# Designs tried in a protein design run: designed miniproteins, single chains. Part 34

Each design is a single chain, and the fold is of that chain. pLDDT is the mean over its residues in the fold that is shown.

## One batch from the design tools (miniprotein)

Design m1157
Fold by ESMFold2-Fast:
Structure m1157 (fold): chain A 73 residues (1-73)
Amino acid sequence: MLSPEARRVASTLIERYESGELRVGDLLDPGRIAKELGVGIGPVNEALQALERAGLLERVRDGRRTLYRVVAP
């Protein structure tokens, strides 16, 4: 199960997707999200991986960093 911080991250991203602030094709940087929300990188990665399993994100390799692309289910 997700930690409380990971649940907060997931809920925030879902809310942004539902409001149209986050659109299909957008790239999410885990480090940027961690800094923006004031949470550790671990909880951010837990949330992004959960959303990937739910079919809302796909993992993208960009050099030394991993990004997540917003996709339609």
Scores: mean pLDDT 83

Design m1158
Fold by ESMFold2-Fast:
Structure m1158 (fold): chain A 77 residues (1-77)
Amino acid sequence: MAEEEAERVKKLIEDGDWVGVTAEAMRILADAFDYPEVAEELIEKTREFIRAANQGDADKAAESVKEAVELIEKARA
């Protein structure tokens, strides 16, 4: 669920787990190849996520991941 993914990402950023943060960004980008209809939005959400993570804004990063997961769920419908 999008909320669970967002909470997981918050903890990665709070813990300074940049390997985990990078893996999450790569996972979202990989999903863009599977769901071309939402690929552009997923790329934009990935950029927002990376920017927020670099600034230490765990809440904004989690919001971007939540929105990306919701886009993927909508594309799968």
Scores: mean pLDDT 78

Design m1159
Fold by ESMFold2-Fast:
Structure m1159 (fold): chain A 80 residues (1-80)
Amino acid sequence: SMSLEEQAEKILKLTEEQVDELAEELNKYEPEELERLIREGLETSSPASRKVILEILKIIKPKLKPELQKAVEKVIKEAE
């Protein structure tokens, strides 16, 4: 089975194409909906998974629409 470290490395090594695809998907959300989705994900995640999610959000944030960037930044600040 894959170790937690190996899974974290895979997520951190996401290709720019995979990050762009995720950004395109997230850009379809309304700010309030995205904010709720992220908060729920963080609240139900283990501490290790939470750190990984926050790192992905930091990587993807610049590729989001300005209103969604603000929503993501708010949730990151609340989670840290």
Scores: mean pLDDT 78

Design m1160
Fold by ESMFold2-Fast:
Order: sequence, then structure tokens, then C-alpha cells
Structure m1160 (fold): chain A 97 residues (1-97)
Amino acid sequence: MILKVEVKVEGNVLVIEVYATSEDTAVETATKIAEYLMENVEVLTPDTDDKSLRFKMSTSIEVEKLSDDLYKATAYVGMKSKEDAEKGKKLAEKLNL
């Protein structure tokens, strides 16, 4: 069961935190939100030979067990700008999770 979804903006990075009663539900939900946002908001487009900047376009997902019935999955999505990250946050909030 999904308990809470929280979306934060850290510079040009969109941070999606999903709290759920199972690890699989938390990870799957965070992944689906990240994929949806990457398709609908301008992500960081590498206009550079900097390999590290290209990696910012990939979503990174971390999972943590907080208690026996509580898991937290965090997805990080690199957006083109802070404005695009804020658009992503508003779009995620509209998903009514």
C-alpha cells in the first residue's frame, strides 16, 4: 500500500520520495513517477562532452527500510533548469497519489 508521496526540488534535481508498506510498491511507484516526468518535462540535455553531465539524465533510485512495515524509495531526476524541476513537482502533485 502507498502511504505517502513527497516531491521536492533541490536546484535542478527533482526528488521523489515514496513511502509504502512494501519495498516493491515503493520502488515501482517511484520508478513510474520518474519515467512519467522524464517524458513530460524537459530533462537536462547534455550539450557538452562532459560524461558526468550525461549521467544526470538518468534516474537514480534508492530504497531504505524504515521499519518492518515501512519502506522509502527515493528517485532523483535531473531537470534542464530549476523552472523545469518546479514544473515536474506540480505535474507529480496532479497525479493525485
Scores: mean pLDDT 72

Design m1161
Fold by ESMFold2-Fast:
Structure m1161 (fold): chain A 101 residues (1-101)
Amino acid sequence: GSMAARLAQRVAEAQARLDEVTKELDEVIKWYEKNKDKLTPEQKAEIEREIERARAFVDAARTSLANAGLDPEGAVDTTQALIDAAREEIERAKEILEKSL
């Protein structure tokens, strides 16, 4: 396909990954909220830090993708890196929940 078609596909794939990580974040937040009374204050503080970092990365990824108009390839690359960072924080929160419950 044309370079424009390839770029449109990469933007669509980045949006799909962003939607997926947003859903993963919502799921870990719901799991935390259901079980937070079973956790120590230290475990709660650690999970809350990981969730807040994940939220910040997801918000930054949305902003990057929204600003893709001037540098769409750079915006896609930045969005993907931010999604990966958000996933790392989500996995850390999940690990604490799995080991603590």
Scores: mean pLDDT 87

Design m1162
Fold by ESMFold2-Fast:
Structure m1162 (fold): chain A 83 residues (1-83)
Amino acid sequence: MTEEQKEEAKKKIEELVKNLEKVKEKLKEAGLNFPLELYEEFEKKKPEFSEEEQKEMEALLSGLGEYWLELYKENKLVDKLKA
């Protein structure tokens, strides 16, 4: 992957993260997990990525989603959000 491709992928990840913060409360109201919305948002952006970028993004997004699920499972994030 070129530096330009990495920069583009990074910007798209930043856009996804920014948008997810706006919908986080709606996800909780609907009983949905934060990582589910992250995967849905990625699917909307997926056609904008090359095949190589899609693989890179899937790996990064998977790691980010696993980290979020781990915090949720440990009730650390849920407790902070309820406070």
Scores: mean pLDDT 54

Design m1163
Fold by ESMFold2-Fast:
Structure m1163 (fold): chain A 99 residues (1-99)
Amino acid sequence: NRQQAQQYIQQGIQYYDQGDFQQSIQYFTQAYQLGQDDPFISAYSYGLISASYSMMGDDTSADYWSQRYRQYASQLDPDDRRRFVRFSIRIGRQVRSYR
C-alpha cells in the first residue's frame, strides 16, 4: 500500500544520508514493489535508486533507473511533478559534489 511504500522510502533515505547506498537501494526497491500501481511511488523510488547508483559510481545502473524515473514522472500530477523537478536538481548537485 502507499503508506507502507512511503515508510520504505523514508527508511531508504536515512540509509542514503548515512552513505549506505546498498541498503538504500534495497529499501527503495521494496517501496516500488509495493507501489507499482502508484506513479508517484514508482517514479520517486526509481529516482532514488538511480541517485544511489550514481553515488556508488555505477553510471550504467544509474542511467537505467533514471530512464525508468523519467517514464513514470510523465504520469504525475502537477504537484508531484514539481517535487520531482526539485529532487532531480538536488541529486544532480550531489552527484557532481561526490564525483
Scores: mean pLDDT 74

Design m1164
Fold by ESMFold2-Fast:
Structure m1164 (fold): chain A 110 residues (1-110)
Amino acid sequence: MEEQRRREEEEAKKVGEQSAKLTKEMLKNEDDPKKQKELLDQLRQLFSNSTLKATEAGAKGAVEAAKELSEEKAKEIEELAQKLVDSARASSYTAESLRKIGDEIQKQLE
């Protein structure tokens, strides 16, 4: 099915836009640690439920939004975004490895 590529591009755009919005809200509520944690948890959930491509788009959106509001905070957001992308890549690799193992088990049962 070739629909997966279109869905990934649409998801990447939506995740990028939501990530930018959440980042701007976090920066506006800089003096509210509870609100910042709530928004950060929402950002983490967004990335954990997204494809690798969407997570990369989200990370870029967050960094660009942060640079518009605070250059100093942009560095912190960039580091966090990179860690989230690295985590998503590791998760994607694990899922692929499990699929390959499943295929090998299926061949052994023939």
Scores: mean pLDDT 67

Design m1165
Fold by ESMFold2-Fast:
Structure m1165 (fold): chain A 105 residues (1-105)
Amino acid sequence: AVQAVLDKVKETVRKAAAKLSPAMQKSMIMGIDGLAAASAELAKAGNVRSAGQYLYTGVTGMGKGAVEGLKFVGASQDEIDKAKELEKTLTEAAKAALAAIEAAA
């Protein structure tokens, strides 16, 4: 079921974000909750392939946004490196989710 894939991505994002600041953790959790909710509605409407692509684009965008945002505000190299590890984790989770949702379509 698409919902099981969404639940796995939400858990992966929550765990990966735990290494970041409280403000960044809250931002990542809000972001994935919104992306997962929208993806679930697309899947319910019969747009399963669109749901997978939307989730993939959103989750990879969250990872890139975290890295670029920290660079923009002049965060420490340690904080930027943690955000890069988050981006890598989110990209792999997004790829796995897209493949699983496409297989369900």
Scores: mean pLDDT 85

Design m1166
Fold by ESMFold2-Fast:
Structure m1166 (fold): chain A 68 residues (1-68)
Amino acid sequence: MSPEARFILDLGLADVRKYASSLSLEEAEAKIRHGVAEIRRLYPHLPEEVVEEIERTLLEEARRVLAA
């Protein structure tokens, strides 16, 4: 993963962990999907496989933190 993609992922992970205090899992997943759509819009040069890896990782973290 490029340094740019890793930075985007790390910011997303920080946001997901912040959501643990205030959102349901459904709300967190909706925000993640919206954020990934914005990543595609703002960074159209990122390979789709990398964007999919970011989305999957963020959704897995949300499920880990919020599905308890």
Scores: mean pLDDT 79

Design m1167
Fold by ESMFold2-Fast:
Formats: structure tokens, C-alpha cells, sequence
Structure m1167 (fold): chain A 92 residues (1-92)
């Protein structure tokens, strides 16, 4: 999966925490938000990633789903501009 292209096609899901949660729940992803820090924790298929915005969280959630499906994980984080090549780079 080209994560950058998938993110661009689904930007509406990254516009708010509520839209992110609705999409994530449909994928079976657990979303936990810390209201004080703004940190968003995502858990899928035994892997956990953290993000500081809905946009970053959505990109990382796409990477976790692609990894779980055995798909190639490649893309550039739209918030941090960091290139990733594996979902393991996002796990804490």
C-alpha cells in the first residue's frame, strides 16, 4: 500500500478526532485519546503506535492495517515528513 496516496484519498477521515475514531472502529482499531496532552494511542493486531494529531494518527493507523494485511508499508508522514518503510518503526 502506498500510504501517502491512501492518506490523500481519505483526508476527510483525518480532519477530526471524531472522524478518525469512526473510521478506526470500522477497521477494528482501538483509539485512546489523552485530552490533556493531545496524544492519540492506536492499537491494532497487537501493535501500538502514538500520534500527536488526528492526521498523524490516521497515517499511522493506515500503516498498522497494511502491515496486518501483509501489504508493503511505505509512505511519508504528512505531519512529521518522516519516511517510513515498516509499521515496526511506529511501534512503541
Amino acid sequence: MDLTKEYEANKDKAESLESLKAWAESQGIKVEADEESGAIRLTYNGKTATALSPAEAFFKALALVADANGEKVEGVDPVTNEKITSADELVV
Scores: mean pLDDT 76

Design m1168
Fold by ESMFold2-Fast:
Structure m1168 (fold): chain A 89 residues (1-89)
Amino acid sequence: MEEELEKLKADLEAFEKGVQEDIERLNRVRPNATPEQQKKIDLDIKALESILKGEITDEIVKANPKMAEAIKKVIDYRNELKERLEKLE
């Protein structure tokens, strides 16, 4: 039980860290991008921020419905990990 709790916590922390690292990478390349690429990068950053917050914005749904669907699945996975952690406490 304690081992499962620690593993789920580590999995959630690793997931959120990975998303944060992706945001940092996108921010690092943004200044060297074209205006069209910067718009795409800004949308990708908002998408990753939505995953961390657990909420998808209408802007993402309107701009790229396919990406919105993928983000929702990732949010659902994150929420499942959190729910499993709460059940073990």
Scores: mean pLDDT 77

Design m1169
Fold by ESMFold2-Fast:
Structure m1169 (fold): chain A 80 residues (1-80)
Amino acid sequence: SKIEQLQKELENSEKQFKEAKEAIKKAKTEHEKILQFFRFTTIGSEYYFLSTVAKKLGDDELAEKAEKLYKEVKETLKKM
């Protein structure tokens, strides 16, 4: 179903976010930080999109999970 596809996409995006958080810990130059900033903005956009689509499909629980992850990305970006 479309909801099952969205859940798999959310799980994959959570894995990507975890990997990106580990990568940012190793970023030391301005160039490396800019690349990670771009990576996090892309991940945030994906979470925002997943939240919006889940709401339209009536999966409020999946939408809330994606929105919480989007807020985590925003907080990570503020600390960069």
Scores: mean pLDDT 81

Design m1170
Fold by ESMFold2-Fast:
Structure m1170 (fold): chain A 71 residues (1-71)
Amino acid sequence: STIVNEIFNHLNLVDSFLKLGDLDSAQKALDSAENLYNENKDFLKENLSTEKYVALTLSIIGAREDVRLAQ
């Protein structure tokens, strides 16, 4: 799915920017991932398996926590 791939691309950018110490860019990448997830939440619930949807949700929560702890 294009939307799932876009969300994971943004989450990969969060990890990369955190490793570089670029907190502002990490936050922007997180915002992009969360916006895509929230705007497409019903589509994701209907079109992903429960396992994949839970994994995606946990990946977003994990990235949010990583950005928060890096502050």
Scores: mean pLDDT 89

Design m1171
Fold by ESMFold2-Fast:
Structure m1171 (fold): chain A 90 residues (1-90)
Amino acid sequence: SDAEKEEALAKLEELNEELGKKVEEAQELVEEGKIEEALKILEEARKFARERLDELLAETTDPETKEMLEEFRKHVEESLDRMIEAVKKK
């Protein structure tokens, strides 16, 4: 339903904001030369995203909303993987 999609979108927005904060913290650590700490924060961000998306998927019965959540999961995983790879090259 549209209401279920709206609720899922609101939760995704909150997740995206929290992930953004973790990514920003990791970037600051990279600038300070604290590569191990930056990688730890990015790995924690990945775990956080997986846990929240697993919870959302478990609560979701609407097929379109599930597809949206799974696509968001894919984009988040790919984005974090690219960031982790880039940091490891520093």
Scores: mean pLDDT 84

Design m1172
Fold by ESMFold2-Fast:
Structure m1172 (fold): chain A 74 residues (1-74)
Amino acid sequence: MEVEEKIRRARELIRKAIELAEKKNDLEALLKAVSAEFLVIAAEVSASLGDDEAALQDAENAIRLAEETIKKLE
């Protein structure tokens, strides 16, 4: 449950970060949001392989990057 919740949260934040970056035409913020997407993909792959610890860490890193991106765009 925790891994699934973190991945879901990361996806929500990334979506918001991309939308805000696009509206503000901030290329650096957009690239940071895309980097967070790579971490979510890594988290999903790790979870599918049963590596919940790696999945959780990648999802948490994705959340952090997305939150930093949103904060920069505020």
Scores: mean pLDDT 83

Design m1173
Fold by ESMFold2-Fast:
Structure m1173 (fold): chain A 60 residues (1-60)
Amino acid sequence: MTPAQLRQAQVDIIMERFGVSRAEAERILRETREGAAEGDEADRAFLQRLEQEAQQRLQQ
């Protein structure tokens, strides 16, 4: 499993859940990663859930 495959799955999940474009989903993911890196607990929790769901999708 590559980092690129995980990122694509995370973007796809955001698009499906929020009904946004790929560009907007990529922005949301980027901002969430930056927030998590800065210690924002909500962003960290959201990123962790996205990673778990993306890994689950790529195993099917």
Scores: mean pLDDT 82

Design m1174
Fold by ESMFold2-Fast:
Structure m1174 (fold): chain A 83 residues (1-83)
Amino acid sequence: LEEVRELVERGKEQAREMARLLIELGADPELAERFARLAEESLEAYLEYLETGDPALLARAEALNAEAVAIGREAVAQALAAL
């Protein structure tokens, strides 16, 4: 489980770094930061699901991930349009 926690922490750092790069490329900072936050919350919910087995946490993680993907796609589109 500790290895999974390390992967979650790396994933959260990658989400934050992606948001920073998107902002530098011209994406809306609020949108990029919302993407990072949703991605981090999704990863935290997955970790809690793996620790507890609670299916409500899996459902929450999946919902947050779907939102993160949608917001992330919008932020990427804004960054690409700014190029």
Scores: mean pLDDT 85

Design m1175
Fold by ESMFold2-Fast:
Structure m1175 (fold): chain A 94 residues (1-94)
Amino acid sequence: SMDDILEELEKAVREAVEKKASREEIEKILNEFAKKVSTLSPEEAEELIKRANKALEKLVKELGSDNEILNEVALLTLRVLGGVLLKLKREAAA
């Protein structure tokens, strides 16, 4: 479910920050989310991305905006999920 995917993202990001996760580990997390988003409708994907952005904003507030891992995760999440959403919308428009 969307809520489960969102909770998993929040926990994975928080754990990655606390453990100073490697770049590979962060990419693995994001690839998993990209696959989940790709199975959704464009409407569901857009809602999930919106909720993910709010969750990441909350994490930045809690863990600090100067956290380089958080900044990298946020940027990558936007790029990966945004790319999937664009692909889904193009497919739906055809």
Scores: mean pLDDT 74

Design m1176
Fold by ESMFold2-Fast:
Structure m1176 (fold): chain A 64 residues (1-64)
Amino acid sequence: SHGGLAAVGGGARGGSEAAVAGGEAGKYMIQNDREGALKGAEEAEKAGGPEAGKGARDGSMQAL
């Protein structure tokens, strides 16, 4: 799961793209593991910055 989350971090190009990538990471993680969702949010923020991390966290929190 770790590598996939880094790939969907979304970079720093735009909030919409980063948010979509983060949201997709959140959906993916909820299907696989709740612990992975939390870890994924950290990885997304690390890879794509705060926008990506926020999107991933929001997606994960909807599931939690």
Scores: mean pLDDT 56

Design m1177
Fold by ESMFold2-Fast:
Structure m1177 (fold): chain A 82 residues (1-82)
Amino acid sequence: SELEKELRELEERVRAAQSVEELEAAIRELLELLLKKFPDDVAKAIGFTLDALGVLVEVELGKISIAEARERIAALIREVLE
């Protein structure tokens, strides 16, 4: 589907991201795509988005690297795709 294609393209953009700003932009798009994928389960869409934002918070607190954040957020997108 077009939505699955957009999610796969987003996963590749996340893997290529080199800054917190790029990951934040990707997470904003992730929310839009998740609301389209789960129109009857807004809480699920928000939950995945909050998990991704939590990863960015860990980068800003110096707990993980940008490289580790890319892998974690990409893994969250893969869970949505299955």
Scores: mean pLDDT 86

Design m1178
Fold by ESMFold2-Fast:
Structure m1178 (fold): chain A 64 residues (1-64)
Amino acid sequence: DAIERAVESVRRPDGLVDAREALDALINVAGVPESIAMTAVLELVRPDGLVDADALVERVKELL
């Protein structure tokens, strides 16, 4: 799965991803449409700029 591989490539040991790195990987590695990638990241991003990697993968798949 391209989405899972893209998110895994930027996953931190704590299971979180940086929102900017996740957005770049989803669009440029997985080929997710920018509108879908941005919607998923903006819905899930924490105040510290981090996103749960597993939740992000699932949300992107739901929006596709």
Scores: mean pLDDT 83

Design m1179
Fold by ESMFold2-Fast:
Structure m1179 (fold): chain A 62 residues (1-62)
Amino acid sequence: SSAEARLRQEQMEISLKIHDEAMKRIKEENLDRASKTALLGEASQEAQKKIDALRERAAAEG
């Protein structure tokens, strides 16, 4: 459905945006390996939370 296609697009956009922001921060702060790993882990968790919230909103509206 169009709603499913839109949801998939929004999920992808959320993941890409959060990853890009994390990579910019790594570059700007010159983070070491451990800090990079921690930040990327946090970014993955943040993306998942936003995706979960998006899916819940889509289910409530459908």
Scores: mean pLDDT 81

Design m1180
Fold by ESMFold2-Fast:
Structure m1180 (fold): chain A 112 residues (1-112)
Amino acid sequence: AAPRPRRLELEVLKLEKLADNFYRLEAEGEGDELAEGDLVTLRFSFTVDGKEYELELRFAATRNADGVFQGGAEGTATNKETGEVTPVRGAVRLERVSGGEYRATVDVRVAP
């Protein structure tokens, strides 16, 4: 089947620095209802070291039996003050709370 473009906006609840340029975030997601094979765009903002970043990540949704969607992700982080765009890679896990609502765990690594 052709992949369907889908979008979720994430509200970050917790940000944890795991290592230099490596972060874990916990978030609530709202947007499109997802199915396996969907091409998902996630958008969210977070602040680290006093700098605000806007992230856009893309991943192909792989669904497990419990409705959890997960996959490797790639995209960009934009510094909201400077406009600098940095490539990012990571992993996404989305657990459905209700139709169009998700609990998200995102691991992101910022490339230099």
Scores: mean pLDDT 80

Design m1181
Fold by ESMFold2-Fast:
Structure m1181 (fold): chain A 82 residues (1-82)
Amino acid sequence: MDKVEELRELAEKIENKEAAEEAVGKAVELAMELGDSEVMRAMAELVAAFMDGLTRGASPEELKEEILKGVEKIAEAVRKVS
């Protein structure tokens, strides 16, 4: 299975904080496996946005929107290195 597509599916299913944490964890795993600087940068931006959202008490819906944006940036970075 394409790990980018798996990550997108996880992001689209976010209904709670635990699912959001799982999606971010999968994004980190994918970026670490690839080791590409653009993918790592996109992942770091996603992690930063997610942590900021948690600190602000963002809703699961808000976390989902931020994670979907980050996942798409990761997908674009992966396409550039493939």
Scores: mean pLDDT 82

Design m1182
Fold by ESMFold2-Fast:
Structure m1182 (fold): chain A 85 residues (1-85)
Amino acid sequence: MFITVMATFKTEEAAEKFHEDLIAMAEERGGLVASRVGKRSAMVRMEFDGTEEELEELVAQFREIAKSYGAIHVDISVGEEPKRE
């Protein structure tokens, strides 16, 4: 399955740092598919293979990282096909 994390921030620096942290996590898992960073927004898409419990823990980690950087909005979606966006 694929996890897409999108977040918006009050500053460009926060978006960049969040993007860097999520890229590092996705690369460590070998599942990085796509990423982009905007003026105050960041998106990372990664492939995930694991249990529902592991997925819930990973989603919780992403939300915690976003909160640590002061995210205004966080959207995390999980799907089996990236073409369904």
Scores: mean pLDDT 79

Design m1183
Fold by ESMFold2-Fast:
Structure m1183 (fold): chain A 114 residues (1-114)
Amino acid sequence: SFEDFLKKIKEILYEFIERAAAALREHGVPDEVVEEVRRRAIALVEEEISRVPKDASKQELRDYAAQIAAEVAALFEAAARPLLSPEQLAALRAELRGLLKELVDRLEELVEES
């Protein structure tokens, strides 16, 4: 069903948030900052998912999820930017890009399985 597919997308997005939060902690971002961004990212996912059209195709849902994930990645990068050296920020950006690619690949697999 639409609801079951949307639930799976939401689970993938939440897993992405947890991995992005872990990446920030690994690069030395203080836990207070990580938890604040994590809360904002969860709120963003909930808000954006609630706006998805009920007649959206699986491909459209995949595209919406990818867009939401990109916005989440941008939130984590923005929070980390003033706290990290240029070298640390470059490493974090590369890691976040890798996580985003993995998320997109998982979303594509979900569409193919459905």
Scores: mean pLDDT 87

Design m1184
Fold by ESMFold2-Fast:
Order: sequence, then structure tokens, then C-alpha cells
Structure m1184 (fold): chain A 89 residues (1-89)
Amino acid sequence: SEKEEFDKELSEFMAKLAEKLGLPKEVVEEIRNSEVEKALELLERVAEEYLEEAKKVGPGEGLELDVKAGMLLLVVGVVKTIIKNYEKK
């Protein structure tokens, strides 16, 4: 079905962005092979982990982790918006 193909493309899109943001290969492959909802949960979890690690490290490393977390949350927001707009069609 077109929806199954669309969901697969969204998971692959999220995986490609995660790879560009420097996430570990194993996490990128888990995102790629996950259903869209699970892929979104994985991205949010990694972002949350980066925010927690940022509190424990120096200001330079902390800023890098905060930026990575923010970028992951932007990806999540974009994908959620795409899904919502697709449901209206």
C-alpha cells in the first residue's frame, strides 16, 4: 500500500538524518528498520540522553550535545508534521 511505502521512506529519511548528525551506525540501522512511531521514539530518547550527558560535561562538549539534541528534536517535529499533513489527504 502507498501508506506502507510512505512509512518506510519516513523511517529511511530519519535514519539518513541521524547518520548525518553523527549517531552510531547501530542506532541508525535500528531507526531505518523500525516502524515510524518507534523510530521517532528512538530519536527522542537519543536527544534526551544527549541533554542529560550535556549536564555532566564541560561547556564546550555540553554545547555540542545540546545542539545535537536540538537537531534531533527538530527532525522529530518535522516528521510528526509530515505525518499529520498526510493524514488529511
Scores: mean pLDDT 82

Design m1185
Fold by ESMFold2-Fast:
Order: structure tokens, then sequence, then C-alpha cells
Structure m1185 (fold): chain A 90 residues (1-90)
């Protein structure tokens, strides 16, 4: 139980770090119109991360797993969006 929460916390931090690094590499190269679309997706990820933090703090392992999965899905959606936008500029 406690080990699972620690693992979920580490995985969530890793995802957040990967999102920040990927944004830093791609976002600054995007036209302003595409930046707005990306910011909307970042807002969804920030919300998912806050929900994960709340679940971790509550000690509810099942809820934390659910929120981690949502964060992963939102991060993957952003990564796909950034890759698509990057290809359209090449």
Amino acid sequence: AKEEIEKIKEEGLKIAGEVQEYLKEVYEKLPKEYQEKVLKKVEEIDEAYLELVEAIESGDVEKAKEKLERLKEKAEELKKLLEELKKSLE
C-alpha cells in the first residue's frame, strides 16, 4: 500500500518532468496560433496532476492509480499534438 503510493508519486513526477522538457524543446518553435492550442492541453495536464497530488495526499491507492492513468493519457495526448504540430512546420 505505502510502497504503491511512493511508486505512483515517483511516476507522476517523472511524467511532469518529461512534459516540461518536451514543451521547452517544441513550444518556442511554434506559431502563436498553435501555442494557444498547446496551452489548452497543458491546462488539462496541470488539472490532472493536481488531482493526482490530492489522491496521493489522501492515501487512497486505487484513486491515485486512476489519477496517474489519467495524467498519462493527457501527457500522451500533448506529446502527440506537439509531434503533429512539429511535423506540420518541417
Scores: mean pLDDT 80

Design m1186
Fold by ESMFold2-Fast:
Structure m1186 (fold): chain A 68 residues (1-68)
Amino acid sequence: LEERLEALLAEVRERIAAGVPASEILEWAQARLGELLAAARTPEERALVRRTGAEIQDLIMAASDADA
C-alpha cells in the first residue's frame, strides 16, 4: 500500500509539473485514492490513504495558487 501511495504522490507531482488543470488532477487522484481506500485492510492503512489524500489536496491547491 505504501508503495502505491508513494507512486500516486509522484504522479500527482508529475501532472502538476506538466501543467494539467488542478480540477483534472484532483478528480483523477480522488478516483485512485478511492480504489486504495477500498483495498485497505486495516485502520492504519485507511489512515495512511486519508492522510495521503489530504497531502495531495494541499499540493494541488498550492500549485493553483502559485499560478494565480
Scores: mean pLDDT 78

Design m1187
Fold by ESMFold2-Fast:
Formats: structure tokens, sequence, C-alpha cells
Structure m1187 (fold): chain A 90 residues (1-90)
């Protein structure tokens, strides 16, 4: 499903960030793919989509800071997205 694929991509992105193996371009492309999967899934309400997109946008801003604190905050925001998606999936 789109939700399951989005969760896997988020988990892979978090792992790569922790390994220091993600460029800003790679992060942006991953977020764009994740956002497309969320947009296409009819099980996610418009209110939840808005919240998820706001979290993904904030994660991008934090990652773009190019700091260890920014990376930690980005990971925290991506983990929140995973948590919400898992609740929707049940």
Amino acid sequence: SNIEKAIKLLEELITKIKQGKVSEEEFRKAIEEIAELIEKDPRISEEEKKKLFELLHEAGLKFSEQTEEGKKEAIKLLEEVISILKKIKE
C-alpha cells in the first residue's frame, strides 16, 4: 500500500541520515516521493495530509540547517510522520 511504502521510505531515510549518507538533494527527492504517496492514499484524511505535509516541510527546514541538532530534529519530525501513518494503517 501507499502508506506501507511511505513508512519504509521514511525508515530508510532516517537510517541514512543517522549514517551521514544523505545530501540535501537526496533528502528533497525522498520527501517528494513520500509526499506523493501520502497524497495518493484515500485512507488519509485531508486534515491528516495537511499535518503530515507540515511535518515533512519542517523536517526539510531542520535538515537544511546542516547541523547535528538540525539533523536530530529532522529525524524526530520524520518519526512523528511514521507514528501518524502507522495509526492510520492500524
Scores: mean pLDDT 87

Design m1188
Fold by ESMFold2-Fast:
Structure m1188 (fold): chain A 64 residues (1-64)
Amino acid sequence: MSQREIAEEIARETGLSLSTALRIVNFVKEHPVITTDDIEALAKELGISTSTAVKAIAIAREQL
């Protein structure tokens, strides 16, 4: 799948904007190992809940 198609899936499943979903896809691509601290930092930066960030990251990992 393209990064855009993965981002569209994340946006549909989480209600996030496509631009926010694309940022999450790029984060997962750049970070092959993601810790709880990384997820919390990303959630804070994007202004979303940690649970939403976890769900979005899981979708990105399954599609990549």
Scores: mean pLDDT 82

Design m1189
Fold by ESMFold2-Fast:
Structure m1189 (fold): chain A 89 residues (1-89)
Amino acid sequence: SMEEIKKALLERLRARAEALGLSEELIAELEQAVTDALEIAKKDIDAGYKYLADFMKALVERGRVSEEQGDQLGALVVHEYQRLLAQQK
């Protein structure tokens, strides 16, 4: 279900972000961005994915995370979004 995907994604995102040394404030911002992306995805899955991809790119471009941190977090999010897309087929 969407709720199970969201819960699993948020739990994995938090664990990865904590392992990468991100602040609690930044982790909360990431969790909110994922939540917002999933709400957008209810109407347009591609738009939700783009929103989250743009958010992650902006974090790296603004120096809020390193390129390596952004790549690891982005890869996790992309994987879970691809899983969501597969369930919609």
Scores: mean pLDDT 79

Design m1190
Fold by ESMFold2-Fast:
Parts: sequence; C-alpha cells; structure tokens
Structure m1190 (fold): chain A 65 residues (1-65)
Amino acid sequence: GAGSAAASGAAAGGGSGGLAGIGGRMTQENFYKGDIEGAKKGAELAAKGGGEAAGRGSLQGPMQG
C-alpha cells in the first residue's frame, strides 16, 4: 500500500536527488573553471532530476480514501 509507495518514492528520489546534487556540484566546478556551458548543462541536469522525482512523488501522495 501507501507505505510501500513511500519507500519506493524515497529510493527514486534518492537517485534523482543524487543527479541533482551531482548537477549542482558540476555547475559550481565548471563555473569556477570558466566553463559556462558545462555549468549550464549541470544546472539543467539538476533541475530535471529534481523535477522528475517531485512529480513522481506527487502522483503517489494524494491517495486519500
């Protein structure tokens, strides 16, 4: 039931969150390195990962009986 969905959501969120974290780190490193294109790519990857994780979680949240 809902408990299993929450656990699965947490695992999926962990993966996507990992990508978001990596993207953020990559953005900072490339920004300091002067690679603006790499920094932008990292930021977009982070936004995509975070957005997808949030969207999937929302679909499982509103299961009120």
Scores: mean pLDDT 59

